# Ledger of designs, part 80: designed miniproteins, single chains

Each design is a single chain, and the fold is of that chain. pLDDT is the mean over its residues in the fold that is shown.

## One batch from the design tools (miniprotein)

Design m2949
Fold by ESMFold2-Fast:
Structure m2949 (fold): chain A 107 residues (1-107)
Amino acid sequence: MEELKKKIEELEREAKRKIVSREVAAELRIIGAITDAELERRRRGEGPLSEEEVEEIKRREATELARELGVEVEEATLEELKKIIEEKVKKELEKKKKELEEKAKKE
């Protein structure tokens, strides 16, 4: 039973790492999209992106990422995307915990 507790704690640590890693990846993808839009503006000799254009790019990319994760949304913010990422990882964690508990009952 103490061995089961250690395995559960390890799964919880791995889940926290996955959440942070996926959130960072999402933020980097959004930054990449903003950077590409700024480079295109500069190539055309146009001024920098407005705050409204930056926020539109953020919402568009967050919405697309949420849809790629299998969530049907009309629009999503980065905060909503982070919640979706957390819920997906927590669902995977609960499944793994249940499998470990079932295995421990047979030993």
Scores: mean pLDDT 81

Design m2950
Fold by ESMFold2-Fast:
Structure m2950 (fold): chain A 58 residues (1-58)
Amino acid sequence: MTKEEAVANAVAAIRASGGLATGEAAAADLRRHYGVPGSVDREARRVTLGDETVDVDA
């Protein structure tokens, strides 16, 4: 799986589940295994994975 595929799959999973916990786990996994920077903004309910930003309620 490429970095881009891993990010796309993580974004799809976050949108399907709508969970900040899913976003947190995805960000940690991408940082650990692909070196992709990631963060979670709990107040905005937003997850950043590399260049992708996902609103968990969108």
Scores: mean pLDDT 77

Design m2951
Fold by ESMFold2-Fast:
Structure m2951 (fold): chain A 61 residues (1-61)
Amino acid sequence: SSLIEEAQRLAREGGRLLEEGRAEEALKMYQKAGDLFAQAGDDGGAVTVRGLGEREARRAE
């Protein structure tokens, strides 16, 4: 679905931002990707990117 495609795009962008050391921006991408996976009914994808976002939130604090 278009929601899953957009969520995957945002998750990839989040990964790229992490590689660049831009953790706060990566967190925002992962949060948005998680919301889109959840809207699409992809619970596995949603849980995975939420976990990544939570880990990065702790690093950003």
Scores: mean pLDDT 76

Design m2952
Fold by ESMFold2-Fast:
Structure m2952 (fold): chain A 77 residues (1-77)
Amino acid sequence: KLEEAVELMREAARLAVSDPEKAKELLERALELAETLEGETAERLKRAARAAIELLEKGKTVEASMVALAAVLDVEV
C-alpha cells in the first residue's frame, strides 16, 4: 500500500510536464492511499501530494514534478 502510493507519486512526477491532467489524477490517488496510512513517510507523502496538486493547478508543472520526486527519493532506504 505504501509502495503503491510511492509508485503513483513517481508516475505523477514523470507525467507532470507532459500530461499535467493525468499527473493530478495520480497525485489525488496517491493522497487517498497515504491518508489511510500512518507514520512519518505517509505524512510526508500526503504533504508532497497536496503541494504538487496545488502547483499543477497553478500551472507550475516543473515545480510539481520536483516536489513529487523529492518525496519518494528517500523511501527505498
Scores: mean pLDDT 79

Design m2953
Fold by ESMFold2-Fast:
Structure m2953 (fold): chain A 80 residues (1-80)
Amino acid sequence: SPLERLKELLRELVESTDPEEQRRLVMEMINVVAEYAESKGYSDDEIHDIQARVADIAAWARETGDVEAAVEELEKLLES
């Protein structure tokens, strides 16, 4: 599922210390959520909004180390 893939990528992102790997993981998370939103019939504006939210969640998790709270926000985002 998209949520399970995002959780996997988020865990890899928080465990990574390589800036290039971190950027690649964030880009993959953005691509996963875009694919999900497209499959749900989201507009271009809605796809852009959900991509931005996922990027913010990923950045926040990386800066804080609060993976559990980040996972909760991802779950809310994809189940709304």
Scores: mean pLDDT 84

Design m2954
Fold by ESMFold2-Fast:
Structure m2954 (fold): chain A 56 residues (1-56)
Amino acid sequence: SRKDELLAEILALMRERLEKAGVTPVKERLFAAEEAELRTLSEAELERLLQRHKQL
């Protein structure tokens, strides 16, 4: 679904930021709680969050 696609993009950007911050290797459990929280958001809220993550 579109919501699952948005979740995947946000989580990928979060992984990239953690890797740049020196949090390597990135552990899947680190995202379990965040993924659960993101799943409670609407599609529109996820799209807004994704745009914030894409800002340079």
Scores: mean pLDDT 74

Design m2955
Fold by ESMFold2-Fast:
Structure m2955 (fold): chain A 94 residues (1-94)
Amino acid sequence: DTEKLIEKVVDEVAKKYGLTEEEKERMRNILLEHQKRVGRTLSEDEIKQLAETVAEAIAARRGRTDDPSVAPWRKFLATLDEVEAWVAERIAAL
């Protein structure tokens, strides 16, 4: 099932990129939200490609990746965490 496959791929990719538990959880949530938005079952290859892209975006946000070939949507994924953190800070200020 797709959710079990996402869990397995997230574990493997998080280890490969040295992600923290918080970053790993962020990656899982992004992949699950993308699957819901697409409205169809993602193939194993699609899930792996998405997980690698999300991991690269998270690593780039930490200043760990200087790859000039990073696709525009990878930069978008990297900014999602910043947007979520910004929203959380505003809620905490209430």
Scores: mean pLDDT 65

Design m2956
Fold by ESMFold2-Fast:
Structure m2956 (fold): chain A 56 residues (1-56)
Amino acid sequence: MEEDLLKAVKAANDLLNAGATPEQIRATAEELVKEGVDPRVAQALRDSVEAVLAMN
């Protein structure tokens, strides 16, 4: 489970570096929840986006 959370954080950073917007990453997290993915993984994506935005 911790490995999945770390992968989610890495995926969020990779998407931001590829030019994805925070809104697109949040939309991806919502789609993952609809597909039945562990809500902690979806929350880790959202938290990663918020952490990046807080660093500015």
Scores: mean pLDDT 72

Design m2957
Fold by ESMFold2-Fast:
Structure m2957 (fold): chain A 55 residues (1-55)
Amino acid sequence: SKIGQDIKRLTEAVRLSERDPVKGAELLREIASESTSSSVRTAGLGMADYLLEQV
């Protein structure tokens, strides 16, 4: 399903953020902007904002 793929991409972005928080945050924002799911958008944007506050 589309939402299942979005969740997998969010997981990959979070893994990326462990090594590169800026790139992880950029990817999270990209996933959020491309998603039609409000829950994916909210989660992606929230995680990206949190990561960028830590750098």
Scores: mean pLDDT 81

Design m2958
Fold by ESMFold2-Fast:
Structure m2958 (fold): chain A 89 residues (1-89)
Amino acid sequence: KTLVQKAREAERQGNLEEAEKLRREGQIEELERAERSLEGLRPSLDPEQQKIADEILELIKKYKEALRNKDWEKAEELKKKIEELSKQL
């Protein structure tokens, strides 16, 4: 079973703490996949795009840290910044 499926099961059982933990872990895994994809793409980008990619990679690192620390406000801010920069790639 995936982390998403496990989180849904925990939520259905009323175990909101476990559901939150599993959702957080799933979000971090998704960010790690995005990070690897962007790192793989980086050598094919122009210098301007490489700068944007480097900024996104740094923001992803901070976003993962915010999720680990349960800093939801900071995580939301970082997510918005990543989405805005991604439009420029």
Scores: mean pLDDT 81

Design m2959
Fold by ESMFold2-Fast:
Order: C-alpha cells, then sequence, then structure tokens
Structure m2959 (fold): chain A 73 residues (1-73)
C-alpha cells in the first residue's frame, strides 16, 4: 500500500514519497492514487514530464480523477 508514501508527501518529503509510490506501483501497477500522488511529488521537484506521465497513467486507470485531468492541463 502507498500509505507510507502519502505520509511522506504530506510532510513535504517529496523524494522519499516518490520512492515509496514507485515501490507500491511495482507491486500494484493499477493503483491510480499512487500514480496521481507520485505525479504531484514530481511536480514539486520540477520534474514536469515525469509528472505528466504519472497523471496520464492515473487517468488511464481512473478517468474520473478530475485533479489528475486538471494537472495535465
Amino acid sequence: LAAAGLLLFNQKQYADAIANFTAALALMPNNASAYYLKGLALLKLGKTDAAKTDFSNALAINPSNQPAKAALA
């Protein structure tokens, strides 16, 4: 589960959050929330292209994720 990554994200530890979300996605590649949160953490670090890829993956899994749609615009 991406719970540890979410806690790190909320504490603004974005690099550690990305590592935890990456590990979670290696085990559960259809986790839309993990893709979305990883994308947000990547944006905070200025990695826009990587973030857009993660938001696109989140939308492919959950097309109703309006925050991910907004982040891609």
Scores: mean pLDDT 77

Design m2960
Fold by ESMFold2-Fast:
Structure m2960 (fold): chain A 59 residues (1-59)
Amino acid sequence: MEELRERLKELLEELRKLQTPIALAAIREGEYVLENGSEEELKKAIENAEKALEIAKKE
């Protein structure tokens, strides 16, 4: 579980550099899950953050 939290933190830091609405939404969701989430919620948040990062980079 700690490895999942570490990965999510790294993705959120990358999203913070992009300064887009999609990135900001993913950061808010990810931070909530990082603090309160289960292992399954962390896995889903990581997937969502990766997708948001891909979309934001195309802008």
Scores: mean pLDDT 78

Design m2961
Fold by ESMFold2-Fast:
Structure m2961 (fold): chain A 87 residues (1-87)
Amino acid sequence: GSMKLEEAKRLIKEAKELIKEAVELLKTNEDMPLSTKLKVIGLILRAIGLIFQAEQLVKQGKYEEAIRLAKEAIKLAKEAIELLKSS
């Protein structure tokens, strides 16, 4: 198998798991300020969009581009989780 394909799949899986964690934390955090809630929602939606694009790039054999988008999605999901845990 391609090392870059396996890396892309691993990062996409990691991003999906972090997005799920962020969504669950958002559902349970009812006392969050509206401004922070909207920022978190924006980060989650952007991360979801990037993962959708990364999965399409994997189907096209564009593994380097998929890796880049998956890493950005991980960064956005982690930022959302940090905001949710700090609220």
Scores: mean pLDDT 89

Design m2962
Fold by ESMFold2-Fast:
Structure m2962 (fold): chain A 61 residues (1-61)
Amino acid sequence: SDEEFLEKLDEKIKELDEKIKKLEEQLKENPDDKELKRELEELEGLKALLEAVKAYLERKG
């Protein structure tokens, strides 16, 4: 159901937030680390995509 899918999206968004926070802390220690910056950008992009999907489903319901 859409409700179960929304719950899974919320869980994944929360997991991404936790990973992003950890990468941000690592990047504070290594501000010139290009690999950490790239990984952070990728996770932020994935989070934005999941939030967009969630918003779409909430408007649809």
Scores: mean pLDDT 83

Design m2963
Fold by ESMFold2-Fast:
Structure m2963 (fold): chain A 73 residues (1-73)
Amino acid sequence: SLEAQEPRTLSPEELEALKEETARKLAEWLRERGEDLTDEEVARLRERLPSMTPEEQEGAREALRAAEEKRRA
């Protein structure tokens, strides 16, 4: 049978905690990267924005604004 075993076996609690931590880390990373985003990264981020968590969306919006400001300068 075909199966994927690469991911660790996580409990529901662990999976939920990991998702929250991942979303937070992504938001922080986006804030830090902001103005360093390429056109391609900006386009991809805009496309994904509606499916992101509220925390990820905040980081993404700040990053997008910083990237746009840099492009205008």
Scores: mean pLDDT 71

Design m2964
Fold by ESMFold2-Fast:
Structure m2964 (fold): chain A 60 residues (1-60)
Amino acid sequence: MKIAIALKDLKKQSEKGLSLKKGDELEVLEEIDSYFVKVRSLKTGEEGIVPKEYLEIKEV
């Protein structure tokens, strides 16, 4: 399973986006392109598209 960890805080910018706090753990659902991924928050269960630059992605 691919897990992403938020590297810094992010405020939701659109309906398709997701708000993050540094250290939040997310499941990677889909890679949209080279800049964005679709993730699910393990804390809230919310799904959204997030810039990869805000995330550390790990295979577990």
Scores: mean pLDDT 80

Design m2966
Fold by ESMFold2-Fast:
Structure m2966 (fold): chain A 64 residues (1-64)
Amino acid sequence: MEEERRRLAREIAEELIRSLLENAEALLESLEKRGFLTPKGRELWEETVRLMERILAEREAEEA
């Protein structure tokens, strides 16, 4: 009931974050191949990706 509903909502949110990370990675690779990405820009981007992953992991830890 409530547990199942929250589980489904969490799984949907997890899928959305994963989808964003996958699409974002493809965009980063495209920019890098074109030579438009600076080293500082790449570092900032990698930090953003890690932050997104941390948000997902923290939600799982709080659930458990």
Scores: mean pLDDT 70

Design m2967
Fold by ESMFold2-Fast:
Structure m2967 (fold): chain A 64 residues (1-64)
Amino acid sequence: DAAALAERGVAALLAGDAEAAIAHFREAARLDPSLTPYALGLIGLAEEAAGDLERAAAYRERAR
């Protein structure tokens, strides 16, 4: 269930686990491509929190 994976991703972000959050958001987008812009935006935020600003910017651009 893509929605359940997205919820796990958000929970991982709130817990400070950016790596787990990114993995969950990627899997959610794979199961439901309509979530891709949402997942890419959140992956960008998670990578920014982890200190990867260049990669975060690329994901935000693809979300638009």
Scores: mean pLDDT 73

Design m2968
Fold by ESMFold2-Fast:
Order: C-alpha cells, then structure tokens, then sequence
Structure m2968 (fold): chain A 58 residues (1-58)
C-alpha cells in the first residue's frame, strides 16, 4: 500500500472541507504541512490546492 498517497488523500479531504467553509488559509496550510512531510515541491502543492479549490467551487 502507498502510505504517501494515503496521507496526501487524507490531507486533501481535510483541506477540501475547509475550502467548502471558505477557509482558504487553513486549507492551504494543511496541504503545505502534508506536502513538506511527503517531500513535495511548492509547485506540486500549489497544483493540488488549485485542483481542490476547483472541485470545491463546482
């Protein structure tokens, strides 16, 4: 099982919940914390955030 993928999915679900509440600051912070833990680049973290924001808006 890919533990890194599971961690990112958990963080994404938590961030999506805050995005739905309009708390973009908390959502970004959650993704940045998980991304740093997983060794993701800032560019990758931004891409994930943009994708989740788009999902929350639709």
Amino acid sequence: MDERRTRLVQAANEALKYLEEGDYEKARKILEEAGRELGLSDETIEAVFASLKRTAEE
Scores: mean pLDDT 78

Design m2969
Fold by ESMFold2-Fast:
Structure m2969 (fold): chain A 66 residues (1-66)
Amino acid sequence: LEELKKLAKELVEKGKELIEIAEKEEFPGKEELKKKGEELIEIGESLLKAIENGDIDFLLKLAATA
């Protein structure tokens, strides 16, 4: 589970990075990039919480089905 926890943390960090890029740069699709960054943070945080709570059933559901 440590690799999955690391991946979850990386998703949160990448989401934050996308939001920073969207804030600092002006380009078409800037708002869409910001929204995707926010989505990555939510996914990463949800996954991290499931791992921290030892919710193996949730993790298996996530891996097998949406």
Scores: mean pLDDT 74

Design m2970
Fold by ESMFold2-Fast:
Structure m2970 (fold): chain A 61 residues (1-61)
Amino acid sequence: SKEEEIRRKLLKMFAEDVSIEALEEELKATNDEEERKALQQLIVTRKSLEKLKAERAKLAG
C-alpha cells in the first residue's frame, strides 16, 4: 500500500540518521498529506527522544 511505502521510506531515513533539518526540508517538499503527517510526527518524536535520553541518563546513572 501507499501507506506502507511511506512508512518504509521514513524508517530508512531514520536508520540513516537523517538530520531534523533534512526531515523538515522533506516536509516542505512533499505534496502528500499522509507523508507530511508522518514526517511531522517523526520530527516531534526525534526531538522528544533526545530530551528523554538526557533525562533517563541522569536517572539511571
Scores: mean pLDDT 74

Design m2971
Fold by ESMFold2-Fast:
Structure m2971 (fold): chain A 56 residues (1-56)
Amino acid sequence: DTVLRALDLILAGEVDSVRELAEKVGVSPAALTRRFTAATGHSPGSVLAGARQARA
């Protein structure tokens, strides 16, 4: 699942941007944002920001 792979990468701290995240999971940033928001209720950018704050 594209969204689960994106979440794993965010939690592992392996990505710093939505563009990098989309490239690693093999979709466009627009497609990732649409699918991720539909599945989680949050944008991938907001989840990335939250994960960075939790790790800091």
Scores: mean pLDDT 79

Design m2972
Fold by ESMFold2-Fast:
Structure m2972 (fold): chain A 93 residues (1-93)
Amino acid sequence: MDAVVSDLKVTALSSTTAKVSFSFSGDGTYTFKVYKAKPGESFELVGSLTGGPGNHSITLTNLTPGTYNFKVEAFKPGSDKKVSSASTSGTLS
């Protein structure tokens, strides 16, 4: 089965903290890289995790209030080539 990141959601926990959650359909263990950007700015790597199929989440801290774009990229074991990515926006207020 092809590895797909889906259901990417951002939940504002406070004005400076957000939870990024997503689903993954690929078999085996993958590396997920989590990025953030303000509108019009370049994405910055802010976290990484490893996992298999199912639901995953990461909590991001030290954010500023406002709107961010978030992106998750999935990588096969031993590869720097992404196989899937998803992006969404979230607002912290």
Scores: mean pLDDT 82

Design m2973
Fold by ESMFold2-Fast:
Structure m2973 (fold): chain A 72 residues (1-72)
Amino acid sequence: MAERVREVTEQALLSLGVEPEKAREIADFAADMAAAGATPEEIRQKLREIVSDEAAGAVALTVRAVLDGEAR
């Protein structure tokens, strides 16, 4: 789960034009939060403190999609 969250989140951020080093850092952070049981909404709220609302929203949607896929 966490590795998949990291991978797809990094790709989503790269698609939005985020610098590769920053995309990796944010993806690792989101993956760690998801592994700790954080909801997509909690991850979005935390990321809004360090990235744009657009990037935070994209990450939250990606995490939600991964968790929904893993649960079903």
Scores: mean pLDDT 77

Design m2974
Fold by ESMFold2-Fast:
Structure m2974 (fold): chain A 57 residues (1-57)
Amino acid sequence: MELEKKIREALRLLTDPSLTIEEIAKRVGLSVEEFEKLLKEYTGVTPEQIRAMVEAS
């Protein structure tokens, strides 16, 4: 999967409250650490922060 497509898929999956961050990382073929780094570099925030913003903000 291309990096851009991987990031878009990860962001889409983060809006699904039934999926954990670990499950999303596995689905896009990354470790949790790599997933956190990738999203932080691309979006400026961690996956946990994105999830919190979607669900609580």
Scores: mean pLDDT 76

Design m2975
Fold by ESMFold2-Fast:
Order: sequence, then C-alpha cells, then structure tokens
Structure m2975 (fold): chain A 77 residues (1-77)
Amino acid sequence: MLRALSEEEVEAILEELRRLGASEEALEEARRLIEELNAVVRAGEAGEISEEEALRRARELTGELQRVASAALAAAA
C-alpha cells in the first residue's frame, strides 16, 4: 500500500539522517527524492497513473533515496 508522507513524517526522516551525520547537501537531495516520491503516490491515488506504475516509480525513487542515505552516512564516518 502506497501513501504520501506528511510533512511531519518527512521532517522526522530528515532529522534521523542528520543525527546519523548526513550533510546538508545530502539532506536536501533526500528531501527532493521524498517530495518526488510523494508526487508519484498522489498521482497514483488520483488515477493519473496506474497503481502498478506508481509502485514501480516508488521503488526506483526509494532505491535512489537509499543510495543517497548510504553515501551520506559513509561520508560522515
């Protein structure tokens, strides 16, 4: 099941990444990817794209977010 993250949920995720040592540049990129992910979820909910297409794009964006988070944490270490 896909749902858009609230602003509070987005800020909680970014705060956790910051506490783990992520740079401001990495946090900015993570925010961008989360906002794009939310846009995909909303498009699926509105019927602008299929649920299958929304899930596919969400997986791709989640993979990008994981790469950004991993790189940021490695750079902070």
Scores: mean pLDDT 77

Design m2976
Fold by ESMFold2-Fast:
Structure m2976 (fold): chain A 85 residues (1-85)
Amino acid sequence: SIDDLQKKRLEDLKKEIRQLVEEIEEAVRNKAPDSELQSLLQRGQDLIYKASLLSLGFSGDLRSELQKEIDRLLEAMERAEQYLK
């Protein structure tokens, strides 16, 4: 069903977002080079854009769940940006 496909898309997006958050947090902990942090920030922006496109048909509940994951990604990206300063 369409609902099953949307739920599958959400789960795939959540997995991808969580993986990137872990990569960003690890890079910050390990004091990664600025070039690596900048690359991860670009991947974050690309993933947020991808999520916005894939979520166009989402119900309010699915969109709310996705937004919580995006908020976690944005927080991790903000920490990486602060480290670059």
Scores: mean pLDDT 88

Design m2977
Fold by ESMFold2-Fast:
Structure m2977 (fold): chain A 78 residues (1-78)
Amino acid sequence: SREEAIELLEEAQRALEAGRYEEALELAEEALRLAVEALGPKDPLAQAAIVGIAEALRKLGREEEARALLEAARAALA
């Protein structure tokens, strides 16, 4: 649901702030899955989840994956 996706994104943000980057990534990926399932890939909540995934990837040193994800998300909105 939308509410469940929001709660997972809030948990991902807390995990990111706590330095638990792998956990933040998993939470943000699950939030994206739920947001897309409930609202579609172009919904602002799905976009917020993608940003959360990219932030976690950057913290894990996976900068190229983060860049590719953000580029794909931008292309999907055009």
Scores: mean pLDDT 86

Design m2978
Fold by ESMFold2-Fast:
Structure m2978 (fold): chain A 60 residues (1-60)
Amino acid sequence: GKSQLKQEMLKKIGEILRIIGEMQDLRLNPVPDTAAREAELRARMAELMAELREISRQLE
């Protein structure tokens, strides 16, 4: 139901916030593969954003 969709939306938002924190940690403590790790984190964030858009569409 819509309550479950809203709960999943909140979980995905929380995961995006965690990814943002990880990206900030990489900026503060860069390593040789920082760019590759940032690309991986951005890809995961893009997937979560797509899932959030789908949930939002189902709630409308």
Scores: mean pLDDT 82

Design m2979
Fold by ESMFold2-Fast:
Structure m2979 (fold): chain A 76 residues (1-76)
Amino acid sequence: APSPALVASMRAALPDAEEDIKIFVEASKDDSVENAKKMTAARIRLAALDVNVKFSDTEEEIRKKVEEARARLDAL
């Protein structure tokens, strides 16, 4: 089982995951430094869910990773 601290972090971050996915996906549409910063910030916030988001990930791949994190929390 993951540590209690990781579980607490994941539960706190989960409500914001949908917004972070949207920020990442929208930022990925434009090849600019500002959008790269937005993608990096969203990846850092999603890392609180123990989700490793790649810059090349599609919305569907990111959603799958977040659902896998949710399933891990539900299994505890």
Scores: mean pLDDT 80

Design m2980
Fold by ESMFold2-Fast:
Structure m2980 (fold): chain A 55 residues (1-55)
Amino acid sequence: GMSMEKELEELQRQAVRALLEGRLDEALALIRKSLEMKGKSEEEIQRQLARARTN
């Protein structure tokens, strides 16, 4: 099993890769999952997803 910290690092790494490859829907799903695991509010999640869409 993977520790929570390692799982978060892997999700972040995969999200960045998906963004660089133009796989926006996959990247947004990975970003959302990582933020949910960090206990971020829905407002913060939506803010981060909006930021990712505008890059």
Scores: mean pLDDT 78

Design m2981
Fold by ESMFold2-Fast:
Structure m2981 (fold): chain A 79 residues (1-79)
Amino acid sequence: MPLSEEKREEVMKLLNEAFRALDAGDYEKAIEYLEKAREVAKDNPVLRGLLENAIEAVKAGDTRKATIYLTAAALQLIG
C-alpha cells in the first residue's frame, strides 16, 4: 500500500506545485498538478481519495477544503 520512494518524491513535488498554484489563485494549474499526483498515487487508495477530494474542492472554488485535503495528502506521504 505505501508508495515507492520514487513515486513518493514525485507526488510530494506535485503537491508543492499544487499548493503554490492555489496560493497564486491559478486553479487550472492546481488541478493539473493534482490530476498528475492522483495518477502517480493511484495504487494508494487513501492518498488517491484525498487527492480526488482536493480536485473537487478546487473545482467548487472551495480553496479552504482543497488546502485541508492537500495537507492531509502531504501527511500521508511523510508517514
Scores: mean pLDDT 84

Design m2982
Fold by ESMFold2-Fast:
Structure m2982 (fold): chain A 60 residues (1-60)
Amino acid sequence: TREELLEEAARRFRELLAAGLSPGEAFHEVFAWLTAQGVPEAEAREIAREALERVQRELA
């Protein structure tokens, strides 16, 4: 589901940011993963943006 993709994207963002990637680098990685799963580019971009916003809010 969209919720499952969003949760997995958020998990990946937490790991990538903890590993020292910039938000932009992490966004590229998560977007590439979502499109590899067959998610359309527009939807993948929306999910990646929402997931990154959630993770950044958690870290603030």
Scores: mean pLDDT 85

Design m2983
Fold by ESMFold2-Fast:
Structure m2983 (fold): chain A 80 residues (1-80)
Amino acid sequence: SEEERLRRLLEELRRLIEELREMLADPSTPKSEILLQAAVLSALVLGLRILLRLTDVPEELREEAERLIEEADELELEAD
């Protein structure tokens, strides 16, 4: 189902957000690795934004997705 697909994408987004946070917190992480992780996060966020525009999903999942997208956008700015 599209809901199940969205839930899996949100779980992946949460994982990538936490990984990027850990990388940013570790001063030994190379800038190149941070930028690559941020690029992967950005690609997933773009896909989610498109999915949310095209798919009618429960409001609870839409709100969750919007919160995670906002977190991801903030981390991407920090990574730059």
Scores: mean pLDDT 84

Design m2984
Fold by ESMFold2-Fast:
Structure m2984 (fold): chain A 64 residues (1-64)
Amino acid sequence: SMEEEIKKIEEEIKEIEKKIEELEEEKERVRDDPEKVLELEIEIGMLRIRLGVLKVVLKKLKEK
């Protein structure tokens, strides 16, 4: 059902947001290591793209 799809997407969004927060904290801890910072920024960037896609899908589902 649409309600089940919405709930699944909202749960995934919540998990991704928590993961981004964890990675941002890790980036602060390793700020003096440019290679580790770059690796974390790439991972955060990929997660932010996924988050953006899911938020667009969620908005479209809620408009029905």
Scores: mean pLDDT 86

Design m2985
Fold by ESMFold2-Fast:
Structure m2985 (fold): chain A 74 residues (1-74)
Amino acid sequence: LPPEVKKMFEEAEEKIERARKVAEEKKSEKGLELVEKAEEYLEKAKEALEKLDNKKALEYLEEAFKYAEKALEV
């Protein structure tokens, strides 16, 4: 696995965890739904990596980052 891609997974996990804490503190149902969506895309990215589909894995990682960022804004 390229080191850059491994770092992206770590950053996505950290961002999702921060988004979850913010959503929980704000009692935001919308925020929690967006966090769950980000977690779903992160799992899909991991599955794509297991299949050696690096392009699909990066696409799912980008979606995970987008949903985590949206969760932080709510």
Scores: mean pLDDT 84

Design m2986
Fold by ESMFold2-Fast:
Structure m2986 (fold): chain A 64 residues (1-64)
Amino acid sequence: MEEVRKRLEEASKNGDLEAFREAMEELKPHAIEVAKARGRGTEEDVERSFERTLRSLEWYLAQQ
């Protein structure tokens, strides 16, 4: 999972939305499992959080 997080950071720095999206999709199942194990919200909450993060980056890059 560390490798996926590194890929997210690199993709966001380079403005590579496709690579960022792919890394997010790869990380999502793990984030859902961690949230369930910790009792931190539902699968829908994790999905919404990921959707929001992707949208925020897309919006930010579009502003430049």
Scores: mean pLDDT 73

Design m2987
Fold by ESMFold2-Fast:
Parts: C-alpha cells; sequence; structure tokens
Structure m2987 (fold): chain A 119 residues (1-119)
C-alpha cells in the first residue's frame, strides 16, 4: 500500500516563501522519482518540479525556475518543494507525484494535494 502524506499549504503573502512536504511509504523511496504538480483554479495541472530516483537530477518549469527547489530526505522518505518570491499565479492546489516500479511496471501515485493561496 502506497501512502502519500502531504503538508505545508495555506495562505501566504506575495513575495513570501513556503515549503511543501510529502512523506512516501509503501515503496522503496530510493528507487522512486518524485514530481510536484501545480493545478491552478480553472486551469490544467502541470509538473513544475521533478527529482530523479537517485536524487542526482532535477527539472523545473520555466515559470518557477530560480524560485523553486525540489529536494528529498531519503532516510526519512520525504520529498520537499520550497517556493520563494511567491506570485499570485502560484495560487493552486499542489500534488506530490511518485513514479515507482511495481512488478517491472512503472506506476504513478498521486497525493490528495495541498491548497496554496497567495494574497
Amino acid sequence: EVVLTESGGGTVAEGGSLTLSGKVSGVDFSKASVSWLREPPGGPGRVIASLSADGTKTGYAKEVEGRATISADFSNSTAYLNLSNLKKEDTARYYIVVAALVDGVVKFFVGEGVEVTVV
């Protein structure tokens, strides 16, 4: 059973910062890749940050590049997304997405999401 426990959402001021976290259980986190999906009100969700299974490679969407940092604590099986210099367009629901091998097949697991409102 894969369980994703997300935290760190809420209301924040424009220009501020926040850190989202997602604890992963039920898979070998050291062999899982992690992404953060941003779904703005009325718009499609898109991946804004990604981290490879070995933690060596990161990727960022252009609109958050330089403002977002994805990281992981492999000993605690927790992924983080730090967002700085927040903009009103960062108002969205944020989901952790974990890709892991299950019986030789890549499966995607998506958290329940956390709400972020920039005022």
Scores: mean pLDDT 85

